# Designed miniproteins, single chains, continued (5): the designs that were tried, part 44

Each design is a single chain, and the fold is of that chain. pLDDT is the mean over its residues in the fold that is shown.

## One batch from the design tools (miniprotein)

Design m17510
Fold by ESMFold2-Fast:
Structure m17510 (fold): chain A 90 residues (1-90)
Amino acid sequence: MKAAEEVVRLLEEMERLAKEGLSEENRERAKEIGKKYAELKKQDPEAVFEGLKEWAARRMAREGWDPAVVERILAARSEEELRAIAEEIE
């Protein structure tokens, strides 16, 4: 399985857990996701970054964000640039 695809799945699961509310069971699962994400980032930081952009773009498109903003996220070349864009748009 591609690391970027796995990152998208992990982040989408974390988003679902946040929507459901953090019960003790959901908090434990969130910790497992965080650990897996950290392991993937050590193994393939580039794929993790690509997965992070893909997840953010999909989430923003679902939330009805302007396509131009979604394109900015996908065009980001570093995690720092991605975070700067996210801070500009909240």
Scores: mean pLDDT 76

Design m17511
Fold by ESMFold2-Fast:
Structure m17511 (fold): chain A 85 residues (1-85)
Amino acid sequence: SLMEQVKQIIDQVIELARRYLPPEVYQRIETRAKEAIEEAKSFKELYHKLVEIIGEAYRAARDDPEAVAQLGKLAEQLSTLRSNA
């Protein structure tokens, strides 16, 4: 299902943040991701919230090209889901 695919991307964003970002940034991203799932009333709203969260992760990871590349892949996967929804 679409929701199952979205949950997989969210889990990957959280795991990437845990791996590459400082603990304080990772905790904030995890909290925002969980809130986005809880509060979003539509896929479009969830999509917009997740794009903002990935943007925060990009800003935090700016000095790590591997982290930036992996965040880019997750953003592309999320964009593909939006196009197919």
Scores: mean pLDDT 79

Design m17512
Fold by ESMFold2-Fast:
Structure m17512 (fold): chain A 70 residues (1-70)
Amino acid sequence: PALSEKAARGAGAAALGLGTPEAGAAMVRYQADLEGVKLSPEAAARAGAAAVAAPDAETAMRQVRKYSEA
């Protein structure tokens, strides 16, 4: 089960604001925990890094969704 759009949007926005892949991964895991979604550390790390590298919040949300589905 992937993160909801709401959770992915929150994680993506937080990752952009914090600006590091490690903080991005932590925010992805935090949102996943709130929704009861189990993500591997590798999926959270990929999602966080991709969100931080995104040019805008909408792209960051899409990247979190994409990588949290793996």
Scores: mean pLDDT 80

Design m17513
Fold by ESMFold2-Fast:
Structure m17513 (fold): chain A 136 residues (1-136)
Amino acid sequence: SYADIMAQLDAVLDAFLDEVAKLVKELETALENNDIEKAKKLVDEMVAVGRAFADKVAALVSQVDPEAAQNLRDRLTRLIDDFRARAQKIIDDLENGKISGEEAKEQFRRLADEFAARVSELVRIAKDLIKEEEAK
């Protein structure tokens, strides 16, 4: 049912946000310890988690609207690519001594919060589309 798809979207989003929050906490610890190699690995893990999330959300939305599912996957992929590029810049700036570990930590917190908010908004838009389709 449409209600079951919306409930699954909420569950997948909640699990994703919980996993990202755990990885961000580990990243903050790596940055405090100046562990650049671990920070790079954690960013790669966040990107992999994001890609798996995009696939799951697109699969759920495709049961209602395949075109909307493709558009959502494309938008999520662009957000993940932007996150990766901005995360890499923070790590590069830290490695090159342009910013401190504390500044890198604050920049990553802002980046992660912005990413989570944008992902949540895309899922909300997808849920609104499913509700509109159910009303037809």
Scores: mean pLDDT 89

Design m17514
Fold by ESMFold2-Fast:
Structure m17514 (fold): chain A 61 residues (1-61)
Amino acid sequence: LLEAEALLTRLPREHIPAAQRAVAAMVRDGVSAEEARERLIAAGIPEEIARALATVAEYAR
């Protein structure tokens, strides 16, 4: 999760809540990494950061 925290610091403050909700949905509700990535991209998070966050969150499951 250290890598997820580092990725969150690269985001504008306005995108942090959306990123945190997507990661929480993966861990708590079992949302797939693919679905989490799509949600992050739809929220305006860059694709490379969305992919990295989804991968780290999947590893944390």
Scores: mean pLDDT 68

Design m17515
Fold by ESMFold2-Fast:
Structure m17515 (fold): chain A 65 residues (1-65)
Amino acid sequence: TVEEDRKRQAELIRKKYEKEAEGSDDPEAQELLLKAGELDAQATFSPDNKGLRDQATELVEQAKK
């Protein structure tokens, strides 16, 4: 179902961000990446809410600075 597909995508997104955060030695970058992961996963359930994905992207850019 569409709901099951979105749940799987959200889980994969969170897992990806968690792994990336674990690879960082910067506590601020870790926090930003985890927050971005939650927003990006949430955007999976609200695809018309571009603000969530844009905010996640901004946090990733801050973490990668």
Scores: mean pLDDT 78

Design m17516
Fold by ESMFold2-Fast:
Structure m17516 (fold): chain A 67 residues (1-67)
Amino acid sequence: SAAAEAEAYLARGAEYASQGRLDEAIAEFQKALALDPDHERARLALARVYQEMGRPEEARAVLSTLA
């Protein structure tokens, strides 16, 4: 299902982020959000990775679309 695929992308993104592979993490979290745009955990994970990359404006944009 799309929900299961979104969860798989979220898990893969989290693994890349734990390895410091932030660009790959972003790509996986974006795939999760493409399947489920309202996926709060994927949005929060994506925002955190943008913050780690020193991209606070992009982190804020992701969080502002959550409401």
Scores: mean pLDDT 83

Design m17517
Fold by ESMFold2-Fast:
Structure m17517 (fold): chain A 86 residues (1-86)
Amino acid sequence: SPLDETKALLSLMGVTTEVWVAHRAGKPLDFDNQIAYLEQLKAENSDNPRIVSLLDQVIGVLREGRRTGDLEGALRRMVELLRQYV
C-alpha cells in the first residue's frame, strides 16, 4: 500500500540518518541492529518487489559497511539508492 511504501522510505531515511550521525561523530554504527530492522521491514513489504529490491540493496550496503568499517562509502551509496528510487 502507499502508506506501507511511505513508512518503508521514512525508515530508510532514518537508517541513513543514523549512518550519517555515526560518521560525523566518529562513532561506530550498530550495523547488526540496523540490518535486522531492515530485514524485518523487507518481510513486512514482501508483496512490493520495488521496495524489497531497494531494501535488499541497502542491506547489502550495510553488510559491506560492517565488513569494511567504511561509513562514508555506505552513506554515499545509501543516498544514491534513495535518490534513484524517488
Scores: mean pLDDT 86

Design m17518
Fold by ESMFold2-Fast:
Structure m17518 (fold): chain A 76 residues (1-76)
Amino acid sequence: MEELAEKYEKLAEFYKQQGDEIKALIYRAMAYTLKGDEEKANEIVEEIKKYLEYKGLPTSIAEGIKQALEKLRESL
């Protein structure tokens, strides 16, 4: 699991460098979920929600991401 979490952290950094902030945040949240850090994963979902509100995009996208992370957590 640690190897997969490191790969997702590298993907988050890659997408951040490409300017894809939503994908960067999603991969960072997945990395923390794989590490068992639920508090940090939830903080990032709240960051996604605030970013979506700032851009005038539907906050339901953040709810979908949260559900996907919960399913990932249940699969571990």
Scores: mean pLDDT 80

Design m17519
Fold by ESMFold2-Fast:
Structure m17519 (fold): chain A 61 residues (1-61)
Amino acid sequence: MSIEEMIKEAAKHLGVPATEEVIKRTKEIYEKNKEKLSKDEKEQFAILQFAVKEVYEELQS
C-alpha cells in the first residue's frame, strides 16, 4: 500500500475529507519522521491518523 493510500484510509477512518492538501501535508510529516517511526504497522497507522487529524485542524484554522 502506498503512503498516499494509507493516508486516505486514515482520513476515511477519522471521517476527515482526504483533500490533496491534507494528503500532501501529511505525507511531508511522514517523510520527515519516517526514520523515527515505529516498525509496528499498528503504531504507524495510529501516528498517521493523529497526523491527519492535526493537519485537518490546522487547515481549518
Scores: mean pLDDT 76

Design m17520
Fold by ESMFold2-Fast:
Structure m17520 (fold): chain A 74 residues (1-74)
Amino acid sequence: SVEELREALERAGIRLSDEEIEELTRYAQLLGLTSEEDIELIVEYLKESEGDIEKTKELLEEEWRRRLREVLLS
């Protein structure tokens, strides 16, 4: 949820606008990345991208595609 991502970002010392938090939350929900572990992954991707929202979205899509391949090859 938006609140869960906001709290995780606050713990990590990352500052984003409410609009940026909502955009990332909606994008993660569209990809089905909504677990507690997925929230922590978003935080790590934001650190890697230096707060770049578009790059973070690209990293989330790459992870989603990786998980789909893993399921299909199981």
Scores: mean pLDDT 82

Design m17521
Fold by ESMFold2-Fast:
Structure m17521 (fold): chain A 102 residues (1-102)
Amino acid sequence: MVEVEIEAELESSVPLKEQPLTLYIDGVRLESLEVEVLSPNKARVRARATGEAEKLRRLAEVAGPVPALVTYEDGTKELGALILSEEAARAMREQIDAALAE
């Protein structure tokens, strides 16, 4: 298991809540460190991502929105999409490489 920090955008067809959340994407668990709602359907999230190295690499290599299950602190669950910038994806890959060197 590898742990990295990421910054990403979260988009949803339903209004997003500015509260702690957890995302699940293909065996990767992301726990929010910061959530900033930019508009009702868009938020900026800084999160700690934990998972198998190959699954984290796959997330860092996807071009475009990745479907994610959003679970809020109050237990509300919604479908959303996680979007990594090229800069964030590169930083994530560098963190995975560093973790695997240990």
Scores: mean pLDDT 82

Design m17522
Fold by ESMFold2-Fast:
Structure m17522 (fold): chain A 82 residues (1-82)
Amino acid sequence: ALEALRAQIAAAEAQYRALLAQVRASDNFTLSDEEKQALIDAMLAYLEARLEVLRAEGAAPEVIEAVEEGLEEIKADIAAAE
């Protein structure tokens, strides 16, 4: 369970870093809509996986709630920016 969640986080982080490197390799640093969406999806997957690890490790309810609220704010900001 916990090992699987940590592996999921590592995979999501590697995916995010690979996408970010691809974007940075662009001649004019211009992001396509598909590249923007892929980065957003990878970032959200990484953050959600981290939240699951915090829950599995028995983090205090107030810490989990604060992270959940932060994720909801990020999702709202992304939706507003689109």
Scores: mean pLDDT 67

Design m17523
Fold by ESMFold2-Fast:
Structure m17523 (fold): chain A 56 residues (1-56)
Amino acid sequence: SEEELLKKQIENLEKNIKHLRDVAAKNASTDPAKAAAAQRMIDTVEKKLKELKEKL
């Protein structure tokens, strides 16, 4: 169903956010540019996640 596909997409995006947060934290002191890039990606993914959750 469309609802099941949507739930899988939400789950995958939540896993991506967790990974990106780990990347941002790991690189905060040694590679601030990479940490900042990861944070921008988190912001983009969180906006998409909110939109998908509103469709449930």
Scores: mean pLDDT 86

Design m17524
Fold by ESMFold2-Fast:
Structure m17524 (fold): chain A 89 residues (1-89)
Amino acid sequence: MKKYKVTLELRMKEEGPLVEVEAPSDPEEARRVMGKAIGEGAKEGKNVKVIVTAETEEEYEKILESAQGLKTLAERDPNLSAEIKVEEL
């Protein structure tokens, strides 16, 4: 069974501490953890990296959709950049 590693990275500044957070594979909980980490990072001016390992293609699709939604919201602020990386495990 193929697993997928989805990484959502928020950059508020090019240099500075990076906070790494692992989220669970459950799509609803992953969405909650990603949203909280990104929101707190934005408020505190910290760079944030959220990693989620999806164990099924269905989980992967839902997690990727959530990550893309958060990236779109972050990109509304011109001082924020967000990147999504996907790795097949």
Scores: mean pLDDT 79

Design m17525
Fold by ESMFold2-Fast:
Structure m17525 (fold): chain A 71 residues (1-71)
Amino acid sequence: SHGQKAKEGAEKAREEGDAAGAAASAWEMYLQGDTEGAKYAAEQAAIAGGENEKPGETGKQAALSAVQAAS
């Protein structure tokens, strides 16, 4: 499924410290209506950007924060 691929992409980006890549996965999932997947990918982006995972944080907001941190 698209969610499975995006989750794996976000986790790989996190392992490589690529917050922007993980955030891009989160944003794509959000646009496709996969809110839970977008939240998960955004949490990976926040971790890649040097933040601890925050259960319950809004995926879109976390992704935007991670993209800004990666710039």
Scores: mean pLDDT 65

Design m17526
Fold by ESMFold2-Fast:
Structure m17526 (fold): chain A 83 residues (1-83)
Amino acid sequence: MELVSKTETADGTVYLYADGTAVFEPNAKVSAIVAKAYADPSTREMAELAGATWGSALVRETGAPRLIVNAAPGFTLEVENRL
């Protein structure tokens, strides 16, 4: 898997790979917020949707068909970007 582009944002970094996969790695602030929401079973589903929405908004401009969000240690989301 070869890295095609790296885009730095206020919320984290987006890596686009040659296979059409985009990976979003949030900064420490964003990661802490998502980790807290994910740790609560009542908000886990909403945290997953919020993380996917955050990552999709950043990746939409790259046109990547698949987005992977490494929101926190042990918490990874995969979203199909169909825009």
Scores: mean pLDDT 64

Design m17527
Fold by ESMFold2-Fast:
Structure m17527 (fold): chain A 142 residues (1-142)
Amino acid sequence: MAPSLEEVEARVDELVANPEKFSEEEQLKLLEDVVALFFQNLDADAATVARILGILVRLLELARERGSDELTGEAVREALQAVLALFGQAPHLLDDPEVAELLRRIVELLIEISKRYPELRPSIEALVADLRARGVETPEIP
């Protein structure tokens, strides 16, 4: 059975507080559950989407600080797909200031992660270029 949003959020809270209690496989499974919830809720209200994006921000912050190469690579790939899906399927959600702010935070985290993982940089640069072409303000990549 797919976990509820409340169950996933509680488990992310536990992971962020006590990352040593979670195996690599458990962290990857939790990332997959968050991404599945995001895609299942693209037709939900802005508050629900913002809540899920906030969970994704917390996972990206954890991956930046202590993620393995595999976990960090998967988190970046899933975050890129989530942002692209939001623009393609639910662009009206970008009119919500909380959703827009969380997307800016995700882009900032992706740029920061790309400094440690230069192989991810071309995908992140392509996303930033697409966002700018759509009139979205993004952090400058030097």
Scores: mean pLDDT 77

Design m17528
Fold by ESMFold2-Fast:
Structure m17528 (fold): chain A 90 residues (1-90)
Amino acid sequence: SLKDFLRRLVDDLIDYLKNVFGIPEEKAEELRKKLDEIIENAQSVDEAIEGITKLFDEFIEKYIKNPIDQLKARIAVRSLVLEARRRAAA
């Protein structure tokens, strides 16, 4: 399903953030729970994508201090959005 696909993309991105930027596991797990709630409760694909994007952007601003690393992380989020939109259009 599209929801299962979004969960896989979210999990992959969280793992990327943990491994590349040293995000603490506790904070990554908290983020994953909030993202799962967004995916489950969204009324549309656009609402889900907007919620996911906003939450990742807020998390990146809060927990990634280096501006270049923030940019890299934000690019990864936009790659997730592009993949989600391709899947929704298929």
Scores: mean pLDDT 84

Design m17529
Fold by ESMFold2-Fast:
Structure m17529 (fold): chain A 93 residues (1-93)
Amino acid sequence: MKVVLIFVKDTPEEDKEALEKLIPELTKDDEVYIFDLGSTTDAVELLKKLLEENNIKYEIITDKEEGQKKYKELLKKYGDNVIVINAGIIRKL
């Protein structure tokens, strides 16, 4: 089981392309967590559409404190099975 953490850069096409490259490697048993820490574009909606079209489970996290807890929880639980997109944004968590 793989867990994908995507931190939204608020650049819709780049965020979509980064996730889209991983889609062929994901199965229905894998999970995606979308960290939306204040995006102003349709980036989250494009990511949701891509995941729904591929029948991949996802959760959206919009609160910084909740996001920090979830990030640590997922790393502890899944370790080497965690894939992070836009890891530089984690520093804001």
Scores: mean pLDDT 78

Design m17530
Fold by ESMFold2-Fast:
Structure m17530 (fold): chain A 68 residues (1-68)
Amino acid sequence: DVLGPFLQLLLDYIYKQVKPLVEKLIAEGKSREEIVEAATKRIKQLLPSLTDEEARALAEYVVDKVLE
């Protein structure tokens, strides 16, 4: 509950930082897997403390959100 607002701000921050990369790769015809891999790498650069699994989950969230 108290983590809700913090997680929302964190997700909004990640989304804002990663969305332009995802949109660019979609426009260039990259596959979902290629886009997720690129987004995972970007998130890991922004938040090195995240595990690879956490970074990938966030990348999939952003990619799926943009593709909606």
Scores: mean pLDDT 81

Design m17531
Fold by ESMFold2-Fast:
Structure m17531 (fold): chain A 81 residues (1-81)
Amino acid sequence: SAAEAARRAAEALVEAARRAGGLRGGDATKIAMEAGGSNPGAAVGVGAWEVARLNGHAVITPEDAEEGARLAVEAAERGRA
């Protein structure tokens, strides 16, 4: 399901952000898309980047990744037809 794919993307993104200490938006989107597929992964990666941008961060911190990923997973779950 899209929600399961989004959860895989979220897990991969948060782990990568923790390992790196911060990710650039393009790298975050690529990592999330590789784990969860193009549409769910892009939503997770973009969500994390948007949270980082709203917080004034130059990079996606692990905390930004966790929050953005959580919001994207919730959106995927709500989008169930």
Scores: mean pLDDT 82

Design m17532
Fold by ESMFold2-Fast:
Structure m17532 (fold): chain A 115 residues (1-115)
Amino acid sequence: LEKLKKQLVTLLLADGLDEETAERLANLILELALDKSLTPQEVGERVREAALEAGLAPASAEALGAIAELLKTHFDEKTGKIIIETKETDKSKLLGLETALELLTGLPVEIKVLK
């Protein structure tokens, strides 16, 4: 969680937010993603709205909402990992997905191939 918070703050600062706003938005994303009463869609919508209010461009706000939905859907609290279940067996595709998600979230990614 601390590593994820630092990664989110870094991304928000790079997108032009000030430090105080970046930290508040990162904390909000984590709080919403960990709220068991919210669906992934509700988390994504709330994060998108908060990002727009914070001054992010619409495209950046949409991307941040999508990242929050991904965290809500695939983040496993027990292991601290992003867990993706897939029937894909192509090692290059799986490595690409793992690398992209690790870069975006700063968290370890585990891919479970289902059969």
Scores: mean pLDDT 76

Design m17533
Fold by ESMFold2-Fast:
Structure m17533 (fold): chain A 95 residues (1-95)
Amino acid sequence: SAVEEKYREMAKALGEMLLEHPELQAVLDAASEAFKEFLEALKNGDVEAAKKAKEAFLEAMRKAGATMDPETRAAVEEMIALADKYADEMIAAAS
């Protein structure tokens, strides 16, 4: 599906960032539960629940990122922007 295609694109892009910044895995781990809620909302066609879950996992990423070294800040911000972009594309594909 179009949602699955966007998910694969997101996974590839985030995976490439992890190769450059392995420490960012903790940021993804912190967002894991909210991201599962996001995927379930998309599966159920609940766009509003998906938007709420998106904000929740982005907040979890920001909170986890705040505990990282200041030098990693740009990479954390890029990862969050990338997750936000692909999540919006997945919502659009599901709508």
Scores: mean pLDDT 86

Design m17534
Fold by ESMFold2-Fast:
Structure m17534 (fold): chain A 77 residues (1-77)
Amino acid sequence: MEELVKEILELMKKGLKIDPKGVAEILLEAGFSEEEVDKLLTQIYLGRDEEAKKLLLKLPEEKLKEMKEKLSERLKE
């Protein structure tokens, strides 16, 4: 679980530089509210990786795996 969350966080950091709207849409589709997405992205922008991971861990493992796949696809050319 922690490795999965770490991988997702790194993909989000890369995605936010390329397609920040697409990253936000993936988070909403995974079950986060707009407020939760804003909070999560704020933690990432402030370099608060541990707080960001804690927010991601609120999702079930199945949703985290789906999110990782979607983020990985968006980062492919």
Scores: mean pLDDT 81

Design m17535
Fold by ESMFold2-Fast:
Structure m17535 (fold): chain A 66 residues (1-66)
Amino acid sequence: VGERVRVTVTGDSPLLRSDGSTLPRGTVLEGTVVREFPDGHLLIRDTADGALVLTSRSDVELTPLA
């Protein structure tokens, strides 16, 4: 939680953003992990505009930006 990450969308379905836009496979964004759920879902805030993305950990590749 609070970690800065590079997020690469690797799932076959586009991810939905809180503004109603979608992130297709191969999209790369920088964000902050705002919540981790016990079932392996992550809530990520996009650094560019603050929009929230809910994703399964299996549908993204996370790279720390430390």
Scores: mean pLDDT 77

Design m17536
Fold by ESMFold2-Fast:
Structure m17536 (fold): chain A 70 residues (1-70)
Amino acid sequence: SSQIQSYQQQISSDPNNWQAYFNLGVSLLDQGQLDLAGQYFSKSSQLLSDNPQLSLQVATQGGRLIGRAR
């Protein structure tokens, strides 16, 4: 998908762009790629080490989205 390619380019330009990782996870989830989506949600959360509250929120939201898709 062109959206996935766009997010991959955003990550290549800024590897610390947690929103691009999260959005890539959502796009992969929409394509039924649950395991890959989980990896990108996890990476998004990991990039938020300086904001533990937001990191937890991102991890929780990603987990809920995957749970609903199963």
Scores: mean pLDDT 85

Design m17537
Fold by ESMFold2-Fast:
Formats: sequence, C-alpha cells, structure tokens
Structure m17537 (fold): chain A 67 residues (1-67)
Amino acid sequence: MKIDELVEKLASPDPVEQARAAREIIELGPEAFEKVEKKLDEMEKSPDPRLQQAARVLKRILEPLKK
C-alpha cells in the first residue's frame, strides 16, 4: 500500500480527496492507521518546518478516525 499517497490525499485542499483517503485508511484497518501515524511522526521530526506543520494538521484530521 502507498502510505505516502494516502498522506498526500489527506493533505489535499479537496474535501472529496480527504474523505476518500480517510475511507481507504479505515477499510485497510489498524495497520494502515499505524503506518500513516508513523509517517506523520517522521514528518513531525523533520527539520523542515513545513513538514512539521503538515504533520500536525494531518494528525488533527486523522484523530477522530482512529475509533
């Protein structure tokens, strides 16, 4: 599965693409949630402040989808 692609879709300004990415993560199950969260954690630890900001926003979007 392409975790990078799912993260990019979640970061999309298009709410339809965001919803599709969220649904795909849900359908793939807890392993997909874990991999997306790990990717966001890596982005948050990046020296690039733009990646850090993107990770924080995406974690906010992903939070209600964990349960």
Scores: mean pLDDT 73

Design m17538
Fold by ESMFold2-Fast:
Structure m17538 (fold): chain A 57 residues (1-57)
Amino acid sequence: MAEMEEQIEFAQAVRDYYLGKMSEEEVEERFGKETTERIKKLLAAAEAGRAEARAIG
C-alpha cells in the first residue's frame, strides 16, 4: 500500500525540482543520492529531447 504513496511523492518531487520549487539538496535529503541522480538524468534526457521537438512544424 505504501508503494503508491511513494510513487506520488516521487512524481511530485520530480515536477517540483523541474519547476524550481524544490532544490537538488531537498530531493537528496528526501529520496537519497541514487534517486536524485536518476531524476537529474531523466530531466537531462527530457531537455535533450526538447531540442529535437521542433521536427513537427
Scores: mean pLDDT 71

Design m17539
Fold by ESMFold2-Fast:
Structure m17539 (fold): chain A 96 residues (1-96)
Amino acid sequence: MEAFKQLEKKLKENVDEDTAKALLIIAKAIAEAAAKSSPVLTPEEEKELAKEIIEEIVKRAKEAGVPKEVLLEVLLKHIPEEDKELKEYVEELIKK
């Protein structure tokens, strides 16, 4: 979509290339998940979906050559401060 091309250009102007790649991968993965998700999810289903999105983001970022340190910093900024379990999951997955 045109919107993702516009986002990529704006990111490249304002952040380094690796951060721009990570942000674009995250945006695409979230958009794809939102398009596939049920309009009503239980808390357990939301948690499971969040973990699946994170795994897909990590996979795509690795394939795109994004450094682990950049990916970790960007992903942690997208996780609510109160969701310590999800933050720990991201850290463990990236450090493997």
Scores: mean pLDDT 73

Design m17540
Fold by ESMFold2-Fast:
Structure m17540 (fold): chain A 85 residues (1-85)
Amino acid sequence: KVKKYEETITVNGKEFKVTITIVEEDGVWHAVAEVDGQKVETTVRGASEEEAIEAALEKARELAEKILEEEEFLKELEKKKKELE
């Protein structure tokens, strides 16, 4: 069975819309979390559907943090360029 969920998470004061797709196969949950067009996959064995969703949300938070780190890096790079002008 394939199930799709939409959730909103808040990371460092910014809201991200997350789409979670989960599928169960042979006692293993495969989850894909999508945040701002980027995807991260996780696999959970011997867990409930709720635990699989929680694992996917945790991966989504990690992805959102990486997106914010990249934005901060780009802002710092732009700031240095302006200081040289």
Scores: mean pLDDT 77

Design m17541
Fold by ESMFold2-Fast:
Structure m17541 (fold): chain A 85 residues (1-85)
Amino acid sequence: STQQAAEAAVAAAELMIRIAKALGYQAEIVSVEFEGRRGRVTLRVTRDGKEIEMEIEAEIDASGEVRIVSLSPAAQELLAEYAAL
């Protein structure tokens, strides 16, 4: 449902914004798209004059839990930077 897709998108956005802020980035939501139970969020993060766009796809699984389905290369790099803290 659109509500489940929206819930997944919000959860994914909140997670990535929290990670970005922990790394000293400013983060904003550029767009949110829904397809069935899947939400796709495009974020823009900015630090030291550098701007990066990234995409995160998430869905609600059969158990009602939020799952990250895919991360763009930029989102993967952000998570790798966070894991190195």
Scores: mean pLDDT 84

Design m17542
Fold by ESMFold2-Fast:
Structure m17542 (fold): chain A 101 residues (1-101)
Amino acid sequence: MQPKILGASGEGILAAKEAVERAIREGVDAIVVSTSVNPEAQRIIKELAAENGIEVVEVEESDMVDTAVRLAEQGHKAILIVARTKELADRLVEEVRKRLE
């Protein structure tokens, strides 16, 4: 079954909270976060994800697509990609979806 791939912005604390709340609603089981995301936003994502049993993998932007594909191949059913901007997150989501087709 093809995994669900979602994208969100980590531009600030509010965006980070909204991203994890969406992950919980959508049944996300893993979050891939860019090291380029604000450190305070990253901390909030990690704390809220841990409280909800969601795996978090922090990687460089260049490794995000490969990491999400690997998690999908390992059996993760829904993955959220959090990047510096919404536009970047959306592009990364499309690249992951293309590799899983």
Scores: mean pLDDT 85

Design m17543
Fold by ESMFold2-Fast:
Structure m17543 (fold): chain A 96 residues (1-96)
Amino acid sequence: MEKETEEEAKKKGPLYEAMAEAAKLGLKVENGEATAEELREFALAMAEAARMLDTPLNRWVAERFEELAKRAEELTNEEFKERLLELDREAEALAA
């Protein structure tokens, strides 16, 4: 309950924190039970993780997730999953 210097060790794992958050929200998306707010939070967590990797491809991925987060209220879980698959395909094509 007392955190004094433990935060400096925590900052060495910000990518893992973002990934853990995304994993929890991702389960709700997989089950088709995520709310628009949870879809937004998932997209933002993925964007933060991508930005921490600091490569051109990951900056592109982060921008796509940030855009997806802005549109989360317009999307169903199924549409959101389809956007994720399209993002994966586009990222794969960019890396090839």
Scores: mean pLDDT 73

